Designed miniproteins, single chains. Designs and how they scored, part 11

Each design is a single chain, and the fold is of that chain. pLDDT is the mean over its residues in the fold that is shown.

## One batch from the design tools (miniprotein)

Design m349
Fold by ESMFold2-Fast:
Structure m349 (fold): chain A 55 residues (1-55)
Amino acid sequence: GTLEYSLENGKYIFRAKTPVTLKNLEDKEEKTLKPGETVVTKANPTIVSGKAVPV
């Protein structure tokens, strides 16, 4: 999958463009994002499948 990301106020903002699975979020849970979903986290997450693209 593909994520767009930006950094605002010391937090990572990720927006999914396709389905993508992240882990190592602040709660240390794996989360599958649907297209158009956004996640905000202070952690630098691991992408289980796909890539991150800067906005």
Scores: mean pLDDT 71

Design m350
Fold by ESMFold2-Fast:
Structure m350 (fold): chain A 74 residues (1-74)
Amino acid sequence: SLADLVAEYDALVVELGRLMEEHEIPADLVEEFARVVLEYNDLQVAGRLTPERVRELIERLREIKRRIEAAVAS
């Protein structure tokens, strides 16, 4: 459901925020994360959150997480 996808999105945002608090993260990854959050907020305000759009944003957050984990491991 859309509600389940929103909950997954929120959990990823919290997790990525924690990683950024605990580690020195490259500025480009912080900027990409901020862009995803801004896009989500714009869609929410416009009443345009769909399951498809939320899945796209979740996949972008998962890719950002992968890149953060790789950067931290270096």
Scores: mean pLDDT 87

Design m351
Fold by ESMFold2-Fast:
Structure m351 (fold): chain A 70 residues (1-70)
Amino acid sequence: GMEEGLRLYREAIAAARAGAPEAEVRALVREGLLAMGADAAMVDAALAGDEAAEAAVLAQIKEGVLAALA
């Protein structure tokens, strides 16, 4: 869920700071976004540089955060 996704995202930040390979950091970010409820195809498109897919992923995460707070 949202909490697990945020944990994975924090792990990605820690891995990046520790100098982990970009592929490892990217995998943790992807897993975190999926755990937060983002669509896999949209996450993959966003990571490939699709601005519309990035906006869609951010909207999905925002909805998940608002739902978790309600």
Scores: mean pLDDT 79

Design m352
Fold by ESMFold2-Fast:
Structure m352 (fold): chain A 67 residues (1-67)
Amino acid sequence: SLPALHEVSRETVVEAARKAGVPDEVIEAIRKAKNGLDALSILRKHLTPEQVEKVEEALVEILKKRS
């Protein structure tokens, strides 16, 4: 089963952001996050809602492949 998004690691969010084409400066910001939830909060501050949706889609696909 798919784990809850708020449980996901910071590294998994970084991987999803790279797959979604997030700029390197935003990726550097999320690398400094405390956890996956904090990383997602940083993404919402720097990206449009459409870009956040692409990151969440990539994140779901990564988590599906691991389950």
Scores: mean pLDDT 77

Design m353
Fold by ESMFold2-Fast:
Structure m353 (fold): chain A 80 residues (1-80)
Amino acid sequence: SPARRLDAIYEAIKEALDLGNEEQAVTAVRLAGRVALEHPSDEAIARLEEIKKLAESKGMTKVKNEADRAIEEVRRKLAE
């Protein structure tokens, strides 16, 4: 299920953020963005926004920027 795949990826992102592994978190956010583009939804956007806020709170600029990019791409896909 796409929803189950996204849940697993979001848990991996949260773990990488908690461990301070910015490069792993960036890679996981990119994967989440690709899966979200295959099955765009408001729920997927909300989860990416949660990840963005968490990254901001930890000062992880690269993760925040990657989440912003994914959010913008999914929003554009939903508007089509």
Scores: mean pLDDT 84

Design m354
Fold by ESMFold2-Fast:
Structure m354 (fold): chain A 100 residues (1-100)
Amino acid sequence: IDELIKKAEEYLKQIEEAKRAGDVPALLTAAQKFAFYIVQAGAEAVKNKDLETLKRILELVRKAIEILESSGSTDPEIQELIRFFKAMEKSLEKEIKKLE
């Protein structure tokens, strides 16, 4: 889990950098890599009933949504990723509430 979260944090920084540069291809690539690692981390945290890790993953997902939305990108793949992360956010909130 820690390695997956570390990779997700690395790609979250790359999302932030790509947004700052106005580089839509880099933004898309970084967001896809973030999704790859954060989904795996989320699945493992749910399986392990790891409340603290689920909360940490939720914070990272929320930050990714904020950055992607604030980018103003109209790219259909970026918009699909935003919808994906919003669905993941709701799923994580439900899992966290079950453990509280």
Scores: mean pLDDT 84

Design m355
Fold by ESMFold2-Fast:
Structure m355 (fold): chain A 85 residues (1-85)
Amino acid sequence: EVAELAARLAELARSEGIEVDEEELLAALRAYLASLPPAARPAALEALRHALEALEAERAGDLEAAARHEALAKRAHEEALAAMA
């Protein structure tokens, strides 16, 4: 799943003319998740996934899907913060 997120983020960045190294991006995402307490990692990953889905939907003009994924990302972020407390 992390590899899929890295690939999608790299594709989104390249579509906007931003040069990214997918391998470095994958390593950074893995390092970020590994830096979190184990209990917080699933919620942090869900938050990242929904945030990406929201950006992709917004770029596609699907504002309803973007709003839905933004709300889910916020909820998952709150769960991750609670697990870190």
Scores: mean pLDDT 82

Design m356
Fold by ESMFold2-Fast:
Structure m356 (fold): chain A 100 residues (1-100)
Amino acid sequence: GTPADFGREIAEGFYFRNKKKIDEAREKYGLDAAVEEMRKLAQEVADYIVGIYEDLPVEEIEAALKAMTDALSDYAPPELQPAVRAAGEEVRKEAVEKKK
């Protein structure tokens, strides 16, 4: 697959492994806590993608990180989706800055 395919697949795997933690955060501490867990998840996935693709052109890393953000947003409940996309953009920018 392409880097974008990989970004989506990795995000999907990480999301479902962490879904219970995100759901429990929302149930016990509310929407903002669930958003923070999604942000931490997005950061973890982004760091993993950048680590694997450290020698690829920045355009390929950007494609993988965009696919990651799209996947996390697609799997998130509707009320979390705007916050997940905002968090995804923040971690994408940070991850791209880490690529030298």
Scores: mean pLDDT 80

Design m357
Fold by ESMFold2-Fast:
Parts: C-alpha cells; sequence; structure tokens
Structure m357 (fold): chain A 59 residues (1-59)
C-alpha cells in the first residue's frame, strides 16, 4: 500500500508514512500540496508521488 511504498522509497518511519497518507486523503488542497512538497524533498519522483496518491485514494 501507500504506507509501505513511502517507507521503502522515502525512508519514512511507519508513523511518518501513515501521517503523509492521511494528509493526501484529507481533501484539503493546502494540506495535500504541503504533503506533495515534502515527498519531493524526500527524493520521490512525480510518478512515485502520483502512484502513492492513487494507492491512498484506494484505501
Amino acid sequence: GAVDMLMERAGLSRAQAESAVAALQSGDPTVEAVARHELRKAGLTEAEIAEIERLARAE
């Protein structure tokens, strides 16, 4: 799922990954934009971020 991908690709802890997934599921454009920005800073590509968002919406 999205949490496991964040742990593997961004090196986040489970708690950090769960927080990021919750932010992407929030429906708040500002919260989602901040979460995307932090994932880019963690070294994720736009394609990886899009896949994480897809997985988060499926959960």
Scores: mean pLDDT 82

Design m358
Fold by ESMFold2-Fast:
Structure m358 (fold): chain A 68 residues (1-68)
Amino acid sequence: SDARLQLGLDALDGFAEAMRAQVRTPEELEEWERRGRALVEDMEKGFSPEQRELLRKHYEELLAELRA
């Protein structure tokens, strides 16, 4: 369901907000990026291929914003 996909996207947004609030060093950023990738990979197991691509793209866009 689209509502379930939206919950996944919202969860990634919340994860990125936690990263912004807590990450202070390059080493911490690397650890959080690893955790975020694991989160996306686990979430993907319940979604269609199209929804998985949307989740991956959203996460990569959040990471790009955090690195800027």
Scores: mean pLDDT 81

Design m359
Fold by ESMFold2-Fast:
Structure m359 (fold): chain A 88 residues (1-88)
Amino acid sequence: SPLVEAARQVREDVREALDYLGKTSEEEAIKRLEELAQRVRTLEPLGLKPVADAVEASAGALKRLGKHIGMVGAIAAETEAWVLEQQA
């Protein structure tokens, strides 16, 4: 059925998007997952809402982790600058 074919294509697209996590920037991987989620959301009337929700949750998790890693990096940089000032 057209629904089964659409679900199969979406599953393949999700797999490909996840494969980008190790091959592209985190920002680009997040963008691809968000774009995929938006496309799958147009198919919610056909029963694909759980797939859209899962893809969106994956993008959200990466955004949260990326922000936290960025904050840790900023704190480390500030600490390094402070140590250099104390040694001046």
Scores: mean pLDDT 62

Design m360
Fold by ESMFold2-Fast:
Order: structure tokens, then sequence, then C-alpha cells
Structure m360 (fold): chain A 87 residues (1-87)
């Protein structure tokens, strides 16, 4: 299955953005830097973030919260997979 990072990068590509934009967005999400100012400092508009969140099928009313919740959900899923894969 695609990781959140891969999903964000693919969403960026579908929107005609460079892969590095998707990578930067995931880096900010993974670091917990989910404020508008953090994205703007990285050269990423809130409009771009909302479009990526929409492409991921997430709630666009609070795009930063949606990205944070997706990262937390992936972390929980990875922990479940790790528990299932340990012998």
Amino acid sequence: MMTLKEKIIEAAKKLGLPEEVGEKIYELVAQGKLRKEDFEKAGISMETVKKIVAELGLDTSDPMKSLFEAEVEEGVELLKEAVEKVT
C-alpha cells in the first residue's frame, strides 16, 4: 500500500507540481510543523495544501488537521504491522 509520503507526492504530481513540493509538505507534517506560517516559509501556499488534502480524499475545511490525523493514523497502522510481523 502507498505510504502517506507517497500519496502526498503523487497528489502533488497530479496537480502539476514538482515531487519536491510533496516531499517538503510531508517533511513539515512528519515534524509536526502544521501551521500556515510553516508552509508559507517553505514556499507552499495554503491553496496548494488544500488541493493536496482534497486529492487525498481528506477534509479540506481544516487541511493541516487532516494531514496531522493522516500521519497519526499511518503511525498507528505501522505499529500494528510491526507487531504482526515480529516473530
Scores: mean pLDDT 75

Design m361
Fold by ESMFold2-Fast:
Structure m361 (fold): chain A 117 residues (1-117)
Amino acid sequence: SKEKLLEYIKNLIDNLVEALKNKDEDKYAEYQLKLSKIFTIIKYYLKPTEELEEQVKRLEKDEEYKKLIELVKSLSKEELIEILNEIIEYLKKKAKENPELKPLFDSYIEVIKELLK
């Protein structure tokens, strides 16, 4: 469902904030990588290219990402756009609450804005 994907991405953002507060460099890197992977999947379903198809096929070999790919695939482009707009607002809120993460979250917002063009 749309809500399930939105909550998954929000939880990754929250976990990244917590990892920074706890100075857990390994978890911080893990959550950045997971966010990058989910944005790659969403980008493929909004703006498919051969390069993105190969990246998504590699991710599908992992059972966790296979389930996320099926979840993204089950959603309309309109629902994916709604999720991305909600994530932009959530990232803005979290950047305001955590100024040290603002450069990273601003970069994610710019990536998402590019997907919405």
Scores: mean pLDDT 89

Design m362
Fold by ESMFold2-Fast:
Structure m362 (fold): chain A 75 residues (1-75)
Amino acid sequence: MLPPEVEAQLTPEVQALLAEAEPALEEARAAGDKERGRRIIGEMVRRTLARLRELAPELQEEVDAALAKLEALEA
């Protein structure tokens, strides 16, 4: 579980990212553009992980592993 301080700061930021991405993701889905949809999701995940690393440096190893896994899926 995330530390309460990190969760309190990260949760509204993640919700804002989801709200920003939702219209573009819906557009990609309506157009059948799976590549654009994957790109939007990947960007959102990368931004969330970068922010998590800033707020919880102790989770850097876990964040790096998650980023490497995401990049492998997109390679």
Scores: mean pLDDT 76

Design m363
Fold by ESMFold2-Fast:
Structure m363 (fold): chain A 80 residues (1-80)
Amino acid sequence: MDELAQKLQEKYDQTVADIDKDKENAMAIGEKGIAEIKKLGEEATEKAEKISPELGRLMKKGTEQAIGSLQAYTDAVAAE
């Protein structure tokens, strides 16, 4: 659980850093990062649901918010 949550945060932070280094390819970098976060979030949600349904819902919501935030950042950088 904690290891997957840490990997998700690290992937989020790395994707933002990669976009900042290569803004011309922000859309491609963001799309790849979002796909990886979605996969990690689905695995974390599945494991959380086995502990409690409420924890699964919270993990799913957190993953959706992270994806939405990263998409908004990617779109903003690509629009510059």
Scores: mean pLDDT 82

Design m364
Fold by ESMFold2-Fast:
Structure m364 (fold): chain A 66 residues (1-66)
Amino acid sequence: MMPSPKELTEKVRQLFNDSGGSLTHQQLADAAGVSRSTVSSLAAGEVDENMPEETRKKIWEAIEKL
């Protein structure tokens, strides 16, 4: 499934909220194969409309495996 940038941002924010600080941005970044800055921007609610679809899919799949 290919999430929209907004759906991805909401899912990342919900993941960190539900984790109560036990999950770090770096852990999600490593799991998804992306930079920590990418995860930090998503966790802050920053919608990147130019984010590649492959990158969005990798992050979404990483969240589902956590």
Scores: mean pLDDT 78

Design m365
Fold by ESMFold2-Fast:
Structure m365 (fold): chain A 80 residues (1-80)
Amino acid sequence: SLPEEVANALEELLGAFMNAGHEELGVELGRRLSKILPHVPEEDWAALAERLREAARLAREGRIDEAVETVDEIIARYSK
């Protein structure tokens, strides 16, 4: 199971994209994030949660391109 901090950050991210009118994009990003989660070291989970919350903040501010870039950087980091 995911740490509560990461699970809460993912829920916040998905909610932010949905509230910004980008539900389909939020769902796709969540799907892609779910594939990299098994590759994230436990020591990185707190930093991952903070980055996911930063992406949610950007989405809430309407900075959708920057929010997507933040998530893409997370995915790229763990896509080995």
Scores: mean pLDDT 86

Design m366
Fold by ESMFold2-Fast:
Structure m366 (fold): chain A 104 residues (1-104)
Amino acid sequence: SPFQLILEKKYDEAVEELKKMDLSDPQVKAALAYAYAMTGQVDEAIEILQELKDSTDEAVYPFLYAALVELAKTGNEKAVALLEELSKSENPVIAKFAKEALEE
């Protein structure tokens, strides 16, 4: 399972397996964004997170939050800009996640 690969910190292998899964599943997309963030694929992680920015699916939230935290740690200008945008989201959960990620 690609989720097991994430737990084992095998993020490169997780990326390859998640890319083969049903990307119409928001949880799979969120997990892929996190795996991309962990492997330094910042632009790819940002692209998926922009697709998920208005998600109310609670299954998305753990990987979404983890991806935002890792992107904040990179200090990448595009990642910081996304976090600042999401901190102003009308979705209060996503706004909170982005604010907390920026404060870490």
Scores: mean pLDDT 86

Design m367
Fold by ESMFold2-Fast:
Parts: C-alpha cells; structure tokens; sequence
Structure m367 (fold): chain A 84 residues (1-84)
C-alpha cells in the first residue's frame, strides 16, 4: 500500500520536473494531477473495502482500455481518409 502511494508521488514529481522544463501546459498538468489524485483516493478506498475496490478497478481499467483503443482506431482511420 505505502509502496503504491510512493509510486504515485514519484509520478507527480516527474510531472513537476517536466513543467519546469517547459514541456507541458498548466492545463495538461492539472488534468494529470487530477487523475493521480483520483487514483490515490481509489487506493484509500481499496484499503477500506478491498474486494469491492478490486472489482471496480478491474471494470474501470477494462472500460479505459476499450475507450482508448476505439479512439486510437478512430484516429488512425480518420488520418488514412484525410491522406487519401
């Protein structure tokens, strides 16, 4: 549990470093930080109700994988059509 929390904090530090390097816009950073905070809250909930949290997390991950795959395929098809 603590190890997972430390990993999330390490990713936050990496984000800060990228912002200081001028690589990311503040809006992009805010979105990423929000996602990380939601993940941290999910980790807390998992400690309280591990079985329910595990099931919810698995369903969420599956939905995200399918959503990103659809978006990626859609973008590839759109690019192919735009080039032709």
Amino acid sequence: MAEASQAIQARVRELVERVLAGELDPAEVAEAVRALLEELYALRAKQIAPEEAEKAHAAEMQRRIEATSLEEIRAELERARAEE
Scores: mean pLDDT 68

Design m368
Fold by ESMFold2-Fast:
Structure m368 (fold): chain A 87 residues (1-87)
Amino acid sequence: MKMTPEEMEKLRRLREELERLLARYEAGELSPAQFAEEVVALLRSLGIENEFMIAALREQARTDPEAFVANVRLVIRIIEQEIRLAE
């Protein structure tokens, strides 16, 4: 199924902003909890408001920050693959 230009733009923006947040976390500017809240705010700003997913993200950042960061990296890679396949 072909993605709409609006869906592609949302994915590109999500990827760019997630990469910026990840870079800030890796630079020590954000704690795992702050990183999770910034990711949640970004998702909400793009209309992605799954409350179950948001609660799971917050809990993972609290209990297993390494797995949380690895999952953010995985999401970035999935988004990049989707963009590449749609181009």
Scores: mean pLDDT 78

Design m369
Fold by ESMFold2-Fast:
Structure m369 (fold): chain A 70 residues (1-70)
Amino acid sequence: SGAAAEAARRQAEIAELQKRIEELIKRALELYEQAAQTPDPEVKAALEAEAAALLKEADKLKEELEKLKG
């Protein structure tokens, strides 16, 4: 039946998006940790900006995830 195939496809897409979201958040946290250890305020700001950009990308994927969940 088409319903079972669509459910399986949706679950696979959900799992892939969850993995990508987790990887982006992990990278952002690593950059925030680097920023915390940096004495140069300009370098710190650059690392925090990159981390924030990764979190924005994660938020976009979260919106896609919510659409797939219905």
Scores: mean pLDDT 87

Design m370
Fold by ESMFold2-Fast:
Structure m370 (fold): chain A 74 residues (1-74)
Amino acid sequence: SERDELLEEIAVRAYLELVAQGREEEARALMKEIGDALRNGDYERALALLEEMAARLPPEVREQVLAKLREIRA
């Protein structure tokens, strides 16, 4: 779905930013949990995990990710 595609795009963006910071192992663990939540249809858990991932990003990128997540929640 368009929502699932947008969630994947947001997750990939956040993942790549954490990898660029040298936090690849942490990023991989979060991505696994997000993937598990999405497969189980647990969108609230997936969104919470993406917000947790966003909290670890630089302020500018964090705000961009959080804004997109708010659009999905609406």
Scores: mean pLDDT 82

Design m371
Fold by ESMFold2-Fast:
Structure m371 (fold): chain A 87 residues (1-87)
Amino acid sequence: MLPSKEEVEAIMNEIREAIENNDKGKAFELLVQLMTKLKEAKVPEEKLKEIQKHASELMEALLDPNASLEEILKKLDELEKTVLEVS
């Protein structure tokens, strides 16, 4: 069963808030939690790989001290669009 759109949106909003508050550690932890939920929900493999790619790009940006807030939020928007398409 796919996670509800409401549940996905709630986690994505928490990730966004953590990023805006410069709490990169919390954002990373929430992103891992989201990926775990999507794997358990048996999202189609093709879509899960696309989501994992965007999640990895966001994780790399969160770990990059030179990444701007705008760049990190853009990566989050790309991930959110992809994740919400499967909810």
Scores: mean pLDDT 79

Design m372
Fold by ESMFold2-Fast:
Structure m372 (fold): chain A 62 residues (1-62)
Amino acid sequence: MTVDAEALAEELERAGLTAFFGARDRAELLAVARALIAAFDKDGDGTLDAAEYAALKDALGL
């Protein structure tokens, strides 16, 4: 499983984290998702694999 910025933005919105990240709209939430991918993407491919996504979820308390 790989998670791109759009998929991550959707999961953050479903988890109710939009306000937590100070995002006002989908475009700002997508920017947050891209920043989170950059922080957890150890391979530099622009997506999160299953292990990287699990680390992100753990960091966010999901």
Scores: mean pLDDT 78

Design m373
Fold by ESMFold2-Fast:
Structure m373 (fold): chain A 61 residues (1-61)
Amino acid sequence: SSIRQQAIREVSRAMRRLADLVDKLLAGEISDAQFQQGSAQITQELREADRQLDEQARLAS
C-alpha cells in the first residue's frame, strides 16, 4: 500500500539522519546532549513509522 511505502521511506530517511548525527558526534560538531535530543526525535519518528506498518499488516491479515 502507499502507506506501507511511505513508512518504509520514513524509516530509510530516519536511519540516514541517525547516521549523520553519529558522524557529527564523533567529529565533535555536536554535544552529547544534542545527540541525545536528536536521536530521541528520530526514535519517535521511527516509532510512528513502525506503528503505521503494524496497522497496515493488521488490516491486511
Scores: mean pLDDT 82

Design m374
Fold by ESMFold2-Fast:
Structure m374 (fold): chain A 84 residues (1-84)
Amino acid sequence: ALPQKDIEASKEPLSEKSAKALISLTTNIIRENMVPLLPYAYYTRGLAYESLGETDLAIKDYEEALKYNPKFALARERLEALKA
């Protein structure tokens, strides 16, 4: 059957695939303005951008996460680390 080891069963590190999937998912959440998820969506997309080396995009996403949740310590810590 085609479902066996199709698209999900790769033998190499999945970090890039996971990062791209998270960017796609979180971008859709942001575009739909799903307000309860916005700080988490921005934070998660920022993490995915960091993993791809897109530092400027990650910084912008962490700043947006903090606009929706100023008490989001994890986003603040990542932002400070990237600005240093």
Scores: mean pLDDT 72

Design m375
Fold by ESMFold2-Fast:
Structure m375 (fold): chain A 108 residues (1-108)
Amino acid sequence: GDHDEAARRKAALVLNQLMTALKGFELAEQRVNDKNYSNIIKKLRENYGKMYADSVQLMTSGRDMQGKHRNTALGHLDRAATLANKLIDEKEKEDSFLKDYLKKLKAL
């Protein structure tokens, strides 16, 4: 139904944003020369990679799991927002590229 279609579209949007965030973190790791910031980016990339893999699995198995699929996608957004806020608070002025990527992710 329409609710199922809306939830699938939301999940697809979350997957696309997770993929975009992963690419952004890879580029940020190459550009940031701060060890503490690099360690935070590495941990975020590992967490996002897991979230992306789980989301792909849910989407491919999931016509009958639409409610769980939607709830998982919302959980990924909430987690992404929390991680983005932490990075912004700690290193706001040092990497405008990473800040822009995190802001785009939070705008979901």
Scores: mean pLDDT 56

Design m376
Fold by ESMFold2-Fast:
Structure m376 (fold): chain A 91 residues (1-91)
Amino acid sequence: MKEKAQEARELLEDFRGERSREGARKLFEAVDSGEVEELIKAAEEEGDKKTANALRTLEDAVKSSYLLAEAAGEVLPEGKELAEKMREKLK
């Protein structure tokens, strides 16, 4: 259980960290396989409500629409253009 709670944190950290698009792909795969529900349960059981709540929000976003995934850096064609311009400006 503790090991799965760490895996939940790593998934969230990967999504937010180095490459949001790569993390988003892993999140979509975890939702599709049902693994995200196991990770949420593990985080809750270890008392990590913040990680559990964040993953639950992301699972809901994946299941309902691309809208929140776009806001989190998973890019539709229009969002990709905006993200590329922002990256160039921050470089």
Scores: mean pLDDT 65

Design m377
Fold by ESMFold2-Fast:
Structure m377 (fold): chain A 70 residues (1-70)
Amino acid sequence: SLADLIARLEADAAALRQEIARLRADYAANGAQMSPEERTRKQLTLDVLELSLAGTEFVIERIREKLARL
């Protein structure tokens, strides 16, 4: 069902938020000891994960909008 699909996507979004939070915490704790190249790679990884989260949230909203019309 669409409700089941939303529940799975919400679980995926929650997992992405936890991973982003964990990586941000690691970066805050250890970023000063990292090389400029390593810092850039970690920032790009965070950017990709944040875009993935935004995409997942967009899809959830689209499905909710369709479900509200059923």
Scores: mean pLDDT 87

Design m378
Fold by ESMFold2-Fast:
Structure m378 (fold): chain A 65 residues (1-65)
Amino acid sequence: TREGLVLQAVAAEVDLDLGNRARIEDPENGIENLDDSASDEAIREKLTAIARRAIAGERVRQERV
């Protein structure tokens, strides 16, 4: 879905930030914008999902190295 595509892009930037210290501001603002029509609970849930995906990505990278 459109939301999935945007979320994927934001998640990639969050993962990049954790790995390369990219601009945190952009990913965070993107996540907040993504949930513009959602409740605070939904925003928190998406932030958690993004964080979990980023952490999983980081762990995979760490385990590969």
Scores: mean pLDDT 52

Design m379
Fold by ESMFold2-Fast:
Structure m379 (fold): chain A 88 residues (1-88)
Amino acid sequence: LLEEAREYGERAAAALSPELQPEARAHLEEAIKAAEELVEDPAKARKVIAEHFKEVLGLAAQSPETAREAYAHLEEMGKAIDKYLEEA
């Protein structure tokens, strides 16, 4: 599930313009790290993950032409993380 989340996160970042990709990747890695480190406190994990996703959504919004693809991959990443937290 976390490996699946990483794959979707990479696809989301890759959909952004090259200038925005490093910042997006950093936020998505922090989201996965929060899921791993805070698995025993899912409510706290979800809050940290939501803040990082919010930052990536803001980056995607800067390029409306590619935003749809990035949003779709972020949605799938979020589903994979949610399933990981529910099953852990």
Scores: mean pLDDT 82

Design m380
Fold by ESMFold2-Fast:
Structure m380 (fold): chain A 59 residues (1-59)
Amino acid sequence: SLDALIAGRDGGSIAAAYAMIHDGLSLEDAQALADALRAAKTQEEKSAAARRVMSANGV
């Protein structure tokens, strides 16, 4: 699940893993997710940032 993935610590690794798990996610979308996760400090903010990026990309 996305929440379990966000529980990881590295935004770049999270984005890469997510892109591989979800074939529809481009590398640009994965990078945007990584940038959003780097800016977030709490688990709530990480989840919100990830959902925001995914929603903006129609997923």
Scores: mean pLDDT 57

Design m381
Fold by ESMFold2-Fast:
Structure m381 (fold): chain A 68 residues (1-68)
Amino acid sequence: GVEELRRESREKIRELRKSGEIPEMNEAQRYTAASLRAIGASLDEGLAKGDLSLPLDEELRERELAEL
């Protein structure tokens, strides 16, 4: 399924970055990735609470950026 393809693609990209075959994310790319992850986390929280109108939180973005 799509989830398996996404997992395989992410794993291959991580492996290539570890081997140095492709460059690691620069600061702008990390910020974009953190923002996208924060959106995902906000949606997951909204789904758990039954409220998808929750605003995107700067705190969520900062937490995701710190994890990168």
Scores: mean pLDDT 64

Design m382
Fold by ESMFold2-Fast:
Structure m382 (fold): chain A 123 residues (1-123)
Amino acid sequence: AAAATALSRQQLAAVLGALSRSSVTADTAAKDASSRGGEAGQKGLSLVSDELGRTARTAREAAARSVLPGTRALLTEVSDRANSNKNATNSAKSSSVEDQISTLKSVSNDLDEDIRRLRRAVD
């Protein structure tokens, strides 16, 4: 019981780190696109897409290692949302600067919500 709980907390902490990096990257990219326009938006979307890919892989790996069904389901959901947001981010590269900024802000908000959910699960 204690060993399984400790492993799940360690797995959740690794995913929290990945989500936090992705959230900071998305927030910074949204601000840069808002102040510097389309070139900054394109670079920001690429950076966020790469970070979301890493977050999705980290969450999927943690889910595969989890022995608790609830933890596995939560981590799988986080991985699926990160992949969905990565696809949305890549699609936004061909859209307007306003839509790029909107997408980056939406992604940052989703990541912040996943961080809150995981923090509650670790506590």
Scores: mean pLDDT 84

Design m383
Fold by ESMFold2-Fast:
Structure m383 (fold): chain A 94 residues (1-94)
Amino acid sequence: MLGFQRLIDVVDQARRLISQGRYQEARDLLESVEGEISLAISLGQSGDYEAAEIAYEAMLLLAIAHDRSRGRPLDEGLISHYRKQLAAAKKKSS
């Protein structure tokens, strides 16, 4: 069963973990819903822009958590890509 509620809850929790500097836990949590993220992106490509919005937000947070958990600078190219996709989805989801 593909409930977006789990993905929404995971994104909210990951955002709190990142704000607390708990990057490895945020990464592990987001990786646990990688299948739901992939499906939500596919649904977004088919016109479910609300699914696309939450999925690209999850991908943005995962990119940040991945780089920060490794003590690396943020991947500006990847973050810019996900920010652009998120903005496009958000505009279409109203």
Scores: mean pLDDT 81

Design m384
Fold by ESMFold2-Fast:
Structure m384 (fold): chain A 68 residues (1-68)
Amino acid sequence: GEALEEELRSLADENGMADGKEALQLILERVPRLSPLFARTIVLLLQDENGKVNVDELIKLLRELGLL
């Protein structure tokens, strides 16, 4: 929901990037019925070579999947 979106945005740096591990942990804590493997797959698909994910793209994908 909206609270998860706000919490994900709070993880973002000045470039809108968050640590993939921190984003994954937050998703797993806020969406406990989501498959951990599926959550990890989402993060890995968006993750760059430095382990960072674009938070806006992550929120967009989660919304399109009905997870927000």
Scores: mean pLDDT 83

